Designed miniproteins, single chains, continued (3). Designs and how they scored, part 33

Each design is a single chain, and the fold is of that chain. pLDDT is the mean over its residues in the fold that is shown.

## One batch from the design tools (miniprotein)

Design m9123
Fold by ESMFold2-Fast:
Structure m9123 (fold): chain A 60 residues (1-60)
Amino acid sequence: SLGEQIRRLRELIAGLERDRERVRAQRTPENAAEQDRTLDGLDNSIRLLEELLRQLESQA
């Protein structure tokens, strides 16, 4: 179950990283402020999930 939790968390992080790349690719001067806020949120979420992943991996 721990290995399954780690696998699912890695998949979630990978999904958010793809979302971040998509948002960056769609950035224009007109939407920069909105996209930057979205990117900040994604970066924060990825960081927190990577911290959780590290904690779970330390138990394996």
Scores: mean pLDDT 85

Design m9124
Fold by ESMFold2-Fast:
Structure m9124 (fold): chain A 94 residues (1-94)
Amino acid sequence: SHEEILEKFEKFKEKALEKAKEFSKEIQDWLTKYLEELEKAFREKDIEKAKEIIREFVEWLRQQEREGKLSEEELSFLLATASDMQYFLDELEK
């Protein structure tokens, strides 16, 4: 159900933000922003907005990677986070 998927997303968000504390404040702040905006879009059932947020997150991530600002651990974590964001989007589109 929509509510069960949202509950799973909230738990995912909490775990992702806790893990992000091991990384730079810049990563923490941007990840917090994207996850909060994505949660809002999911609650409002705004699928198009959710797609935009995930796209912007991936574009930001790729820019950080190109600028050499990410360690291998940070890059791996953020790529996994993007994959999980897409998973929740796909589940909510059903």
Scores: mean pLDDT 88

Design m9125
Fold by ESMFold2-Fast:
Structure m9125 (fold): chain A 65 residues (1-65)
Amino acid sequence: MDLSELPEEEKLEKAITLLLAALHEHRLSTSASRDEMIAATRDLLKKLNQTIEDSILEKAVEEFL
């Protein structure tokens, strides 16, 4: 599924899900920096051959924190 074709609300939902998965994979806590959380999520996206805009990833971290 191409995440770039989803509406912003669904992209945010998927970004939050991927953020949580990335935190689990990298053993990061909720006290990790925003940059570390975004970097871990981008690494997971690369493994899935998907892209999400940085602004959506930033919103996902803000909603999670």
Scores: mean pLDDT 73

Design m9126
Fold by ESMFold2-Fast:
Structure m9126 (fold): chain A 82 residues (1-82)
Amino acid sequence: MDEQAKEELTRAAQEDPEAVVQQLLAQAEGLETLASTVEDPSLLRKAAELLREAARAVQAGDFERGAELAVRAGRLFEEALA
């Protein structure tokens, strides 16, 4: 699953990097908002930080690195909701 998600996001970033950056930053803001409503925000804040790093990687043209960081952020988000 993670490998497929990384490949899909890498392709999306190659086709429209500006749209992917906008989505990653919007997701990071959403996670910061959610973090304010939970007892332990640590995983959600770490996921938001990884999404911002992913956005910077995509802006720099490092689409594989951006996809890898975004997939890691998604994993932390799922862990936070468990």
Scores: mean pLDDT 83

Design m9127
Fold by ESMFold2-Fast:
Structure m9127 (fold): chain A 92 residues (1-92)
Amino acid sequence: MKLSKEEIEEIEKRVNSVPKEAFIPVLKDTLKGLENGTADEESVIRVYAMSLLLEGYSVDEVLEKVNELMEKGSREEIKKELKKAIEKLEKE
């Protein structure tokens, strides 16, 4: 599923309104689902966008990265990004 700019902006509002460490469980659950092959595509792409916003990417940068990922279909790229975001957040 393609994320709209509006959907990414709603995720950004959530990321900015709650402590960043509150997102660690969602990132870990999504990563586990990707590793086990049970992850839902819609949930995965939304959490991927969330991880990029948590790392400090802009809405426009996230939209570009999401569109590139949708064309490539790279599950490994999503896993790598989620692992990076989790590690960064756990180190504060």
Scores: mean pLDDT 78

Design m9128
Fold by ESMFold2-Fast:
Structure m9128 (fold): chain A 74 residues (1-74)
Amino acid sequence: MFDKDKALATLEKLLEKGKELYKEGKLEEAIQLFETTARQADRAAALFAEDPEVVEKLRRIREEARRLKEEVEK
């Protein structure tokens, strides 16, 4: 119903796609997707700042995306 549920589902799907690209050796595409996912999660957390459960889930997605980006870059 609210955009927050759609945002969470979309960001989780982007994380999984990024992991798939990394496993396929498409490192540049994986890095770009993780960076995009982290930025979108940060923006969504600002939009839904008054919903602590959603903010917590978005923060976890952001942190995972940033961590995965760093792992791909190493």
Scores: mean pLDDT 81

Design m9129
Fold by ESMFold2-Fast:
Structure m9129 (fold): chain A 92 residues (1-92)
Amino acid sequence: SSNKELIELTLEIVRLGGEALRLLEEVLKHAGIELNGSEMARLIGRLLAGDAETVRRIADLAREAGLEDVAERLREIAERLEELRRREEEIL
């Protein structure tokens, strides 16, 4: 059961990171920010790894761009990622 729970937590982390990546594209377009390929690859890697701090930084950028709904969703994603990471540590 603990192995199944760990797999389910990992898949949810990846799912949330993918959602944050989709929202990142919208934020960058609205903010008029162009990132080079290495900067994009680094952000993609962090989001797929479920880095809540990176998601929170994107939420702040969304707020500055006037995308309030996107910023709120990104904050929710970051909070959920922090909770899932804590639960993962409790299983290990």
Scores: mean pLDDT 86

Design m9130
Fold by ESMFold2-Fast:
Structure m9130 (fold): chain A 85 residues (1-85)
Amino acid sequence: KEELIKKIKEFGDRVIEGIESNKNIASLLQIKIMAATEVRRFAKENPELKEFADKVLEAIRNATSYDEMIENVKKVVEEEIEKLK
């Protein structure tokens, strides 16, 4: 349980850091592709978190700005952590 929460937090932080570090260099579409690739890799390595990963993919897909993408990912991560407590 604690290991899953840690894994979810570390993954969320990594995705958000990737978006923030590239927002001034890459287009929104390029960042979506990059973030989606990271999420798919995480889902493959952590099949028990596939449902969570699918929600993160949806959050990325639905974002219309960098800030919205970051907020959407933060929300999905917080909701999953809350559910596991």
Scores: mean pLDDT 83

Design m9131
Fold by ESMFold2-Fast:
Structure m9131 (fold): chain A 65 residues (1-65)
Amino acid sequence: GAARAAELAAEGVATIRELYAQGASREEIRETLAKEFGGALRELSEEEASAVSDAILAALDELLS
């Protein structure tokens, strides 16, 4: 549902920020996100999964650019 999609997006952004603060590379952050969130994203609709992925990628690009 939309609430779960919003929760996953927030958790993904928090994970990016935490890993970046610990000195993780862009590749390490991407690998961790795929491992932690890949299964949960499959439980969402196509539209919800796309929205979560877009939010996470936007946060990663903003933080690392």
Scores: mean pLDDT 78

Design m9132
Fold by ESMFold2-Fast:
Formats: structure tokens, sequence, C-alpha cells
Structure m9132 (fold): chain A 82 residues (1-82)
């Protein structure tokens, strides 16, 4: 369900924010979560695209997070398919 996918997304966002362990990292992950929630609320694909772009930047700056960003993008794709 949408609720289950959002819960999984929030768990990954929290894990990634904790791994980055910085105010900037926490802020960027909060923006990713906000964009996903807004996309669910409005159906606006631009918010999904912006979240994906932020995750790409995070993965490039934090190579250790690449696997987590890939999993998060897969969950976003599944959410969009609902």
Amino acid sequence: SIVDLLDEIHELVEQMAKEMDSAAGTHRMAEVARLIEEAVRTGNEEDVEQAIRLLRDIAEENPALKELTTRLKELIRKLKAL
C-alpha cells in the first residue's frame, strides 16, 4: 500500500540522514522526504524528479550511500506505479 511504501521510504531517509551525520545531510534528506510526500499529495511528477536529482547528488558525494539511494529510488518508483 501507499502507507507501507511511505513508511519504508521514511525509514531509509532516516538511515541515510544518520549515516551522513551532519546538519546539511539531515536537511537534504528532509527535502527528499518533503518532495515525496508532496508528490503523493498532489500527483506532481516534478517533485519526484527533484527528489531523484537530490538522491543522485547525495550518492555522488557519499559513495557509501549508493546502495541506499538505489533502494530508495526503487521504492519511489513503486510508489509512482500505485
Scores: mean pLDDT 81

Design m9133
Fold by ESMFold2-Fast:
Structure m9133 (fold): chain A 69 residues (1-69)
Amino acid sequence: ATPVSVELTFSKNTDLKSLAESLVKTFRLGQLVSTPKVEFGPNETILHLEYYPNGNQAQTLEDLKKALS
């Protein structure tokens, strides 16, 4: 399986570790490749996520893109 990488942008007050775990469970993203990487900005926080998709890789990525738009 080919790993996929995504970036998720949140307001500064979001607990990103808990949210990342919820996103993996909720969207059935699959197995995390590594610990999610967090980048802090002044007004926002960016989560970098890499995972092996659970099932159809193309469908999982499209579902995630739609959820983020």
Scores: mean pLDDT 62

Design m9134
Fold by ESMFold2-Fast:
Structure m9134 (fold): chain A 84 residues (1-84)
Amino acid sequence: SREERERRLLERLTEYFGNEEAARLLAEGQRRGIQLARAGASNAEVAEVFLPALEKARELAADNPEVSAELDEAIEELEEIIEK
């Protein structure tokens, strides 16, 4: 059930981004971020772990303007969290 939910999420992200590697990197970054948050990490620590995955996903999704714009906004939000 958990594995089925994770697989369906990855499939949906892959369709959304149009790139399986970008979707996989984003899913892995989110998984690591959630684990850190559960361990009591600060928002800045979680953002620092997730930011590289978003940056890599942005590079891989560069040919999709809508997805690229959304990833640019997410990257900017995480950078603001790190600066605070």
Scores: mean pLDDT 75

Design m9135
Fold by ESMFold2-Fast:
Structure m9135 (fold): chain A 91 residues (1-91)
Amino acid sequence: MELAEEAIRLGSEGSRLGEEGIRTGDYEIAKRGARLGQEGLRLGMEALRTDPDAPPSRVSGGMISGIGGAITGGLALKKAGASEEEAKEAM
C-alpha cells in the first residue's frame, strides 16, 4: 500500500518537473524530473512484486506515472542538450 502510493506520488512529481524542464530548458529540473519518474517506476514495480494485496489500480497508477515521468524527464534532458545516453541513464 505505502509503496504503491509513494510510486504514484513520485511518478506524478517526476512528470511535472520533466514538463517544467522541457518548458524552461533547465537541465537540473529535467534531470530531477527524470530521476523522480524513474524512482516512481521502481517503487511501483516493487509494490507489485512485494504487496500482492495492493489494489491493481494503485499499482498500475504508480507504474504509469513513473513511466510518464521518466519519459518526460528524458525528453527534457534531450532538449536541454544532454546526450541520448545521458537522457536514457536519467530515465
Scores: mean pLDDT 65

Design m9136
Fold by ESMFold2-Fast:
Structure m9136 (fold): chain A 83 residues (1-83)
Amino acid sequence: SPQLQKMVQQALSDIQDLIREAKELAQRHPQYQSQLNKMIQKLEDIAATLRANSDNWKVVIRQESGLALLRMNLTVLKKELEK
């Protein structure tokens, strides 16, 4: 559906922004590079799943939940490291 396609496009855009933010954070805090690289891999896996299943509402909603959790984890880590 056009609505589902728009949600997928927004999620993919958000994932690209989160990957960039995680890479920048890893450059500033090299001791967390391994943890941040694992987050980046999970974000890339979500993006790949969304691209392969862009018309599957159930898959998209499940991936949106995973994306929200990763966004929260990155936000918490960033606040703890860069208070």
Scores: mean pLDDT 90

Design m9137
Fold by ESMFold2-Fast:
Structure m9137 (fold): chain A 55 residues (1-55)
Amino acid sequence: SAAEERVLRVVEAVIADPDRDWTVRELAEIAGQSVGTFTRDFRRVVGVSVREFLA
């Protein structure tokens, strides 16, 4: 799905640059979505919140 593809690209971006202090806003921007839409889709696809993933 399109949501799954966007979330996977975000995950790959984080893994490719693990020393960067990523913010939810930056990840939503990579996904091309609002923060609200992105955080909802991320939790649906990954099973955890973006904040939990970045911790």
Scores: mean pLDDT 84

Design m9138
Fold by ESMFold2-Fast:
Structure m9138 (fold): chain A 77 residues (1-77)
Amino acid sequence: MIEELIREAIEVAKESGDPRAIKLAEEAERALKEGRISQATVLAREAAQVAAETASGEIKERAEKALKELDKYIAEK
């Protein structure tokens, strides 16, 4: 489900430790709580992208996977 993909992206972005990724993850979490699924998806994708660029090792791999899954979902709209 898309909500699980959003939550994984939020989790990995927070674990990356990058301030920009964390801020985007917090905004995605807020949008998700408000039921704004499309906005939460876009914000979670941006958070995962920043995490993929700034993290290393396992966190980078998880961020790249989350980004790819969210990109596929966004393409379907």
Scores: mean pLDDT 83

Design m9139
Fold by ESMFold2-Fast:
Structure m9139 (fold): chain A 78 residues (1-78)
Amino acid sequence: MSPAEQLLEETAKLSEKAKSFDETIDILSGVIERNVDQLTPEERELLRRAVFYMQRLVEEGVDPRKAVELALERVRRE
């Protein structure tokens, strides 16, 4: 499992009780900040793309929690 995939999986678990996408992003930012020294530039770019994908899904009416799960699935395929 890639570090980016692990951070998104941790975010998904922590965001199960999040009430908004903003709370989910705050959780993800905290997870990244704690692990930033463990991430390569390529993994940081992958996480940036995952965040963009999550934002698009939420704008399309997808539940924020489901958007994190879909981003995790996409990262697993890369």
Scores: mean pLDDT 73

Design m9140
Fold by ESMFold2-Fast:
Structure m9140 (fold): chain A 73 residues (1-73)
Amino acid sequence: GASLEEALAAVRAAARGGDGFADADEVREAVLAAGASETAAELAGAGVAAASGGRMSYDGAALVVAGVAAGEG
């Protein structure tokens, strides 16, 4: 699984707005970049879209990415 530092780097690479927030598509891309499955990426993206108003902070997104990657490894 990805470390929190690796997860944060993946979120920053996927996020295009530069405003410290990542949307559902960017979180999905970051999950895939961190080495998690397509199923985990879709679940994480759907969760952001449905529960978080479609966006979350880079730190929040990094915790989601790290948690999802750790749960599969």
Scores: mean pLDDT 73

Design m9141
Fold by ESMFold2-Fast:
Structure m9141 (fold): chain A 100 residues (1-100)
Amino acid sequence: KPTPEEVEEAREFIKRVLDKLKEMAKKYNLPEILKLIEETQKWIDENPDLPVSEIIDRVIETLKKIKELAKKSNHPNQKEIIDFIDLYIEELEAIKKRLE
């Protein structure tokens, strides 16, 4: 049902979200979060033919895990990271609902 263009837009959005979180993890020196993002990006790259809904589900689960790691870190900027994650989980869930 989703068009190739809609699938590509969803994949590009996911890439931008993960790249943004990766830069935040590097900036705030959060190596456990960085590793989890890199493992998720590698999994996406190794599975180009997966339905985008499955990729969205995996990314949402990764974002939830990152949120818990951010809370556990007690980092001064944890609220910024958590707020960013909550916003993008909501957006990814909306994208998934529209595509599938």
Scores: mean pLDDT 84

Design m9142
Fold by ESMFold2-Fast:
Structure m9142 (fold): chain A 89 residues (1-89)
Amino acid sequence: SASETAALMAELAAEVSPVLARAFALGAEDPDLSLAEIAERLGLSPAALTRTLRRNEVAIGKRMVDYMVEKGLLTEEEGEELKRELEER
């Protein structure tokens, strides 16, 4: 579900960006919140939140891939390939 995905993303983001961890936690509590409403609750502009998401997307994506490998949803080889794709410019 969207709430479960947002809760997982909050946990994965916690060591990368405290701001994004809080953003995902807000989305988990209320999945109907828009990005703009989440930004407002964090005291940020939507543009500032979007920039922070973009800057950290590779790091958070890699943590998601590692989580999926640990849970047996991906093989180690598939995980390495996806992490390479995330680093691609």
Scores: mean pLDDT 83

Design m9143
Fold by ESMFold2-Fast:
Formats: sequence, structure tokens, C-alpha cells
Structure m9143 (fold): chain A 70 residues (1-70)
Amino acid sequence: MSLIPEEELLLTQAAIYYALGRIAKERGDVETAKEYFEKAKELYQEALRLGGSPTAQAFLEEVQKELESL
């Protein structure tokens, strides 16, 4: 199992936005957290579309839970 270059880049970018969303949420910055989580969601959805990765799907579910908890 190997990631295509574009899928790997999307997963990396999504992970960065997810981390930024978590940091914003911990600071109580709900609007900033929502913005970063929505960007992470979009990137994970694109990664899932390209490679069908279980990793992308699992993180997409985590991002959705974070958005629902805001």
C-alpha cells in the first residue's frame, strides 16, 4: 500500500489544519476552530476521493465529531 503524491500532500495539509483547529478549540476560539476544521474536512474528503484511504476516512470522521462538538 502506497499513497499517491497528491493524496499524501492532501493528508499532510489536512493534518496541519486539524491540529490548528484543535489548538484554537483549546483556546476557546470557536470561530477559528470551526474554520480550520472545515478546511481539514475538505482536504480529507479530497484525499478520500483520490485514494479511498482508511486513514482519510477515520480522520474525516474525527473532524466531523469536532465540528459537531463546537
Scores: mean pLDDT 81

Design m9144
Fold by ESMFold2-Fast:
Structure m9144 (fold): chain A 80 residues (1-80)
Amino acid sequence: MPLEAVAEVETPAGRVTVTVSGEIGKEPTVSGTGLTAAGRAALAEVQARLAGQPLTSQTMARAAAHEAAIAVAEAERAAA
């Protein structure tokens, strides 16, 4: 079954929405809107970290979305 989790975070550049989606047993996809170049780089790093990590539950999807949102906020704050 497809799973989806969304996290929102406020950054110096504005509000960012991060989405983690995928099928159970498959590598999840991380995407976002409202991102700067720094935020996009942070999401790419999170996606790379999830490589080979099968999505196991909705809890995992929510945790990944929350961690990705924090990584984006930290990267955009550091770039500002």
Scores: mean pLDDT 82

Design m9145
Fold by ESMFold2-Fast:
Structure m9145 (fold): chain A 65 residues (1-65)
Amino acid sequence: SLEELERRFLELAARLLALARERYPEIVGGLEGLTAHGLELIRQGRLDEAEALIASVERMIARLE
């Protein structure tokens, strides 16, 4: 569902933002913008683009951990 996709994205975005605030505070503003963009993609039903962004966020988390 769109609600489940939004929840999954927000959980990943929150995890990425927490890691960035701890280790790379300079990129936090960019990641907040990325979070807003991802939510807009989901709300517009642009699911392929939203899934690609989710995969990108997962890769960023893996690199920061």
Scores: mean pLDDT 84

Design m9146
Fold by ESMFold2-Fast:
Structure m9146 (fold): chain A 74 residues (1-74)
Amino acid sequence: MLSPEEREEVERRLEEIVRETRRVAEEKGIDAAMQHGGRLLKELLDEFPNLPEEVRNRVMQRVMDALHAVERAQ
């Protein structure tokens, strides 16, 4: 179970990953954004190895939703 402080830190980091993934998608395209976002996501998961699977899946889903939003905006 995550502490409230750990949950807020994970949400803050996730918001930055989503923002960076969107920026790279707009500047360099979806493939570059997937590679960049994937690296940042791995870094976050390595930093929080005991993250519950439900939270891990939500983090991954939010990054994928950001990529799909950019793709749909074509």
Scores: mean pLDDT 77

Design m9147
Fold by ESMFold2-Fast:
Structure m9147 (fold): chain A 85 residues (1-85)
Amino acid sequence: SSEALEALLTAAMQRDLEAAARALLEVVGDRVPQVLAEFRAGGDLSVLDPRTRTVLRVAAAILGEEAFLAVLERAVALRDAQRAA
């Protein structure tokens, strides 16, 4: 949703990695592991729609590669916990 994309950018600007991970999970859902794999491979996140892809790239630019990887890994952990419940 547009609100989840805005929440992701706000969290990235505040460097709140937990809030960023929760917003990212809301935006991409079950695709989070694929997004993590593509980012690790230096991919362009082409599996995402253009708006979502642009927002994630901006968030990555704000946070930097290391912090954005941590956000993606945390989002995967949160998604896996939801699926286990």
Scores: mean pLDDT 84

Design m9148
Fold by ESMFold2-Fast:
Structure m9148 (fold): chain A 60 residues (1-60)
Amino acid sequence: AEIDLTALLEPTAPGLRSGDVDLGAALADTSLSPEEVRALLRRMTPVPADEVVEAVAALF
């Protein structure tokens, strides 16, 4: 329950699996900058709220 943001994003990121690394693996394996994390989240469908995007980016 501490990172409900990650669980919330998973159902909305089906496209990231096809040809891309899934969000969880990408965030764990690659040192994404906060800017890249924001851009990645903004490509999701549905797009997370700005507060969610900033909270996730703040983890980096």
Scores: mean pLDDT 56

Design m9149
Fold by ESMFold2-Fast:
Structure m9149 (fold): chain A 59 residues (1-59)
Amino acid sequence: SASDLNNELMGEAAKKADESKDSEKVYQAGSYYAAAKAYEAVGDEEQAKKYRELAEKYE
């Protein structure tokens, strides 16, 4: 089913991210950037800046 395929794809992507240092850095940068945007939307500028700087470090 589409649900089974989605779970398989997400699981495989997460596993590969965990196993690869280069992929881990890319995914980590993306996660930090997403967090920065979320905090910016809420108005938490301090947290937004912190995660933006972390994302830049891995970019």
Scores: mean pLDDT 67

Design m9150
Fold by ESMFold2-Fast:
Structure m9150 (fold): chain A 108 residues (1-108)
Amino acid sequence: SLEELVEIVKKIKPSPYNELIAELVQALFAGDRDKALELLKKLIPEVTRALVDWLIAWSRLASPEDIATFLHKLIEGVKSGKLKEEFKKAIEDPLTYGPILATKADLL
């Protein structure tokens, strides 16, 4: 349920974005590309449909906890500038730079 997912997201990191991240994770696991793009753009306006499609593909191999952890680190890394270059490359070519972005986010 969404309520259970909000609880999981809050346990990873308390943030004003926890409810939005929970809805985003739910949309990604449902394969709801349009809703996932809308929700992710509220957090990071520069995000592309191609990056969302890559995240949906990754969600088939990852847990909700893994995706939520990545999303927290992505938001922080983009806002702080620590992931700015990797993010810019990943939104243009997520097949090549998506895994690099995920690796760099995991090191934060």
Scores: mean pLDDT 87

Design m9151
Fold by ESMFold2-Fast:
Structure m9151 (fold): chain A 90 residues (1-90)
Amino acid sequence: SEMEKKIEELLEQADELEAQGHTVAAEVIRELAEKAKEYLEKGDEELAKIYIEGAEAALKKYKETGDERDAVLAYIAAELNVIGYEIEKE
């Protein structure tokens, strides 16, 4: 699926960042992509999408700024979006 492909690409990008010494950004993107994979395997495509979008946002912002805090803020935003989705689902 397209989501599976995006997750694989995000994990590859995290590995490249880690190899370049961008360890915090790599860990943030990897954690978000791994959560996306877990939820996709469970059949929760909406949660998987939120985590994919979070990982993409973290990657994009880190490439723009080089600031590890921007990657962490994107992680926090993704987790807040998950909470918002779960509230709406009730």
Scores: mean pLDDT 88

Design m9152
Fold by ESMFold2-Fast:
Structure m9152 (fold): chain A 77 residues (1-77)
Amino acid sequence: EKVKEVLAEAMKTYDKDGSLEKAIETAREVAKKYGLPEEIIELIIQSLKYFVDGDREKAIEYTNKAIELEKKLEEEK
């Protein structure tokens, strides 16, 4: 849920400005507002890079890894 919202906001930034660097900056800021740990943020950034590069399968893979890690960390509380 939070991971998907972070990716959606980052993609809006990329669509507007065409800048991967600004999209990554948006992803980091939104993820930090949601309290996501750096490990999940890095997975989101990798997914975003694959999305921009046109590698849909890897983008989905890294998105799923970020979601799975978020669920695991919630279970460890």
Scores: mean pLDDT 81

Design m9153
Fold by ESMFold2-Fast:
Structure m9153 (fold): chain A 77 residues (1-77)
Amino acid sequence: IENLKKSLESLPELVHRAAEVVEEVGLENLTTAKLARALGVSRATIYSHFPSKEELLLAVSLALNLKELIEKLEKEK
């Protein structure tokens, strides 16, 4: 559990915020425009952290999977 939490925490703050946006709007509706609007930053700022939309989506998917796994492990105790 702790190693999974550390992996999640090591992800950029932008990825954590993107995961929150995905929980609100759904992964299929996540765009760099929606993310930039939700965070109050420019699209250029997002691209400065992620070279491509694919890398952003991969990082967000990883964060969501880690969050789900952590929740399941914590519920099972």
Scores: mean pLDDT 71

Design m9154
Fold by ESMFold2-Fast:
Structure m9154 (fold): chain A 85 residues (1-85)
Amino acid sequence: DKQEKIEKLRELLKKLKEALEKGLEEAVKFLEETKGVKIEANSDSELARKIREVIAEIVEELKSLQPINEEEAELLDEIVVLLSE
């Protein structure tokens, strides 16, 4: 179901934002548990870059299902700000 996939991706981005508000390490743990990926980094800048790469994959998948709407764009902007700290 297309709608179920959209809702899962939307929820994933929302939970990722909440994890990022707690810190980069929390976001890494969330992504590793949710996506089954390993994120290794020697600095916060490298962690932020790798998190951005995973987000880009999520955004590409979401765009394949529907255009990004205003609410999703705002959520992504907030995530970018958190990753820029």
Scores: mean pLDDT 79

Design m9155
Fold by ESMFold2-Fast:
Structure m9155 (fold): chain A 72 residues (1-72)
Amino acid sequence: MEELLKEAMEYAKKGEKIPEELAKKLGRIYLLSREEIEEALEEVRKTGKSIEEVLEEKREKPVKELEEAVLS
């Protein structure tokens, strides 16, 4: 798991698109979509936070929003 996060950090630093396989593995671990993974990489570049911290923050927000969406 930590190795996947380090690899994602390298792609963020280079400004390269994350590979599909890596995005799928991270999406499974953090329950995030590919788009959310890409947004996390952009946020890492903008804020200088670790990818792990950003992914954990994004994972917490969708749970509450999903409950509201189901009621609509």
Scores: mean pLDDT 70

Design m9156
Fold by ESMFold2-Fast:
Structure m9156 (fold): chain A 89 residues (1-89)
Amino acid sequence: MKNILKQAVDEVLRLLRLAHPDLPDEQIEELRKTANEIIDKAKSYEEAIEMVEKKLQEARERGDELTAEFFESLIDYIRLYKKLEEIAK
């Protein structure tokens, strides 16, 4: 779980940078740090989704569209990996 989700964070950040080439490295690293802290604390895919949804809601309430875009994409990746694991059973 955790290693795959950290790879998903890196992929989402790569795609975010392609969409927003003027993004500062510091902002990318702050997003990576926050997402990795969530993944390290999460005990399941469900808990990871709930924690990311909370961060997404906080970003939306602040009008932080970039952070919201990042966490929306990250939720989609976490849900995809959860579904793939369910199919493998």
Scores: mean pLDDT 82

Design m9157
Fold by ESMFold2-Fast:
Structure m9157 (fold): chain A 91 residues (1-91)
Amino acid sequence: SEEIAALIEEAKSLPRDDYEGLNEMAYRLGRVEGRAHPERRDEVLALLPQAIAEAKSLPPEERAYAVAAVAGILEGLGLTDEAAAFRAAVA
């Protein structure tokens, strides 16, 4: 949870003009931390279609950074298969 919060804060520290979508996606997913509560995993999973659509709308360079941050949050929550699927869906 602290690790996920730190990842979100790190994402927010990126240049806004280059990484605005990344910061918003990381923030949205991070608000629903699955590590401490199983119910929150379902809420995070419910956000993935929107996160995929938003990542695909970004320029290729910004998309790569958004994918890395969002996948990192998913992996941090124990959602390893979902992280792999997210990376594949936006490649």
Scores: mean pLDDT 61

Design m9158
Fold by ESMFold2-Fast:
Structure m9158 (fold): chain A 74 residues (1-74)
Amino acid sequence: KVKVVIPEDASEETLKIALGAELQYAKKFLSEEEQKKLEEMAKRAIEAIEKGDIEEFKKIVEEMVAFINEQLKK
């Protein structure tokens, strides 16, 4: 079971780096179609970070984690 903790005091740069690393790792376990969906969610998360919308970023990361966990439990 995968869990992601988002620190409230993390810098924009740190959040982007962490998101990118997790995305690359998760893609190793996903089909091509699943990878495309995850990449779309990651793009939305990056846009939220750049806009300073940490609340939206957290919601998108929760969606991504739920998606990955659903695929991994199979």
Scores: mean pLDDT 73

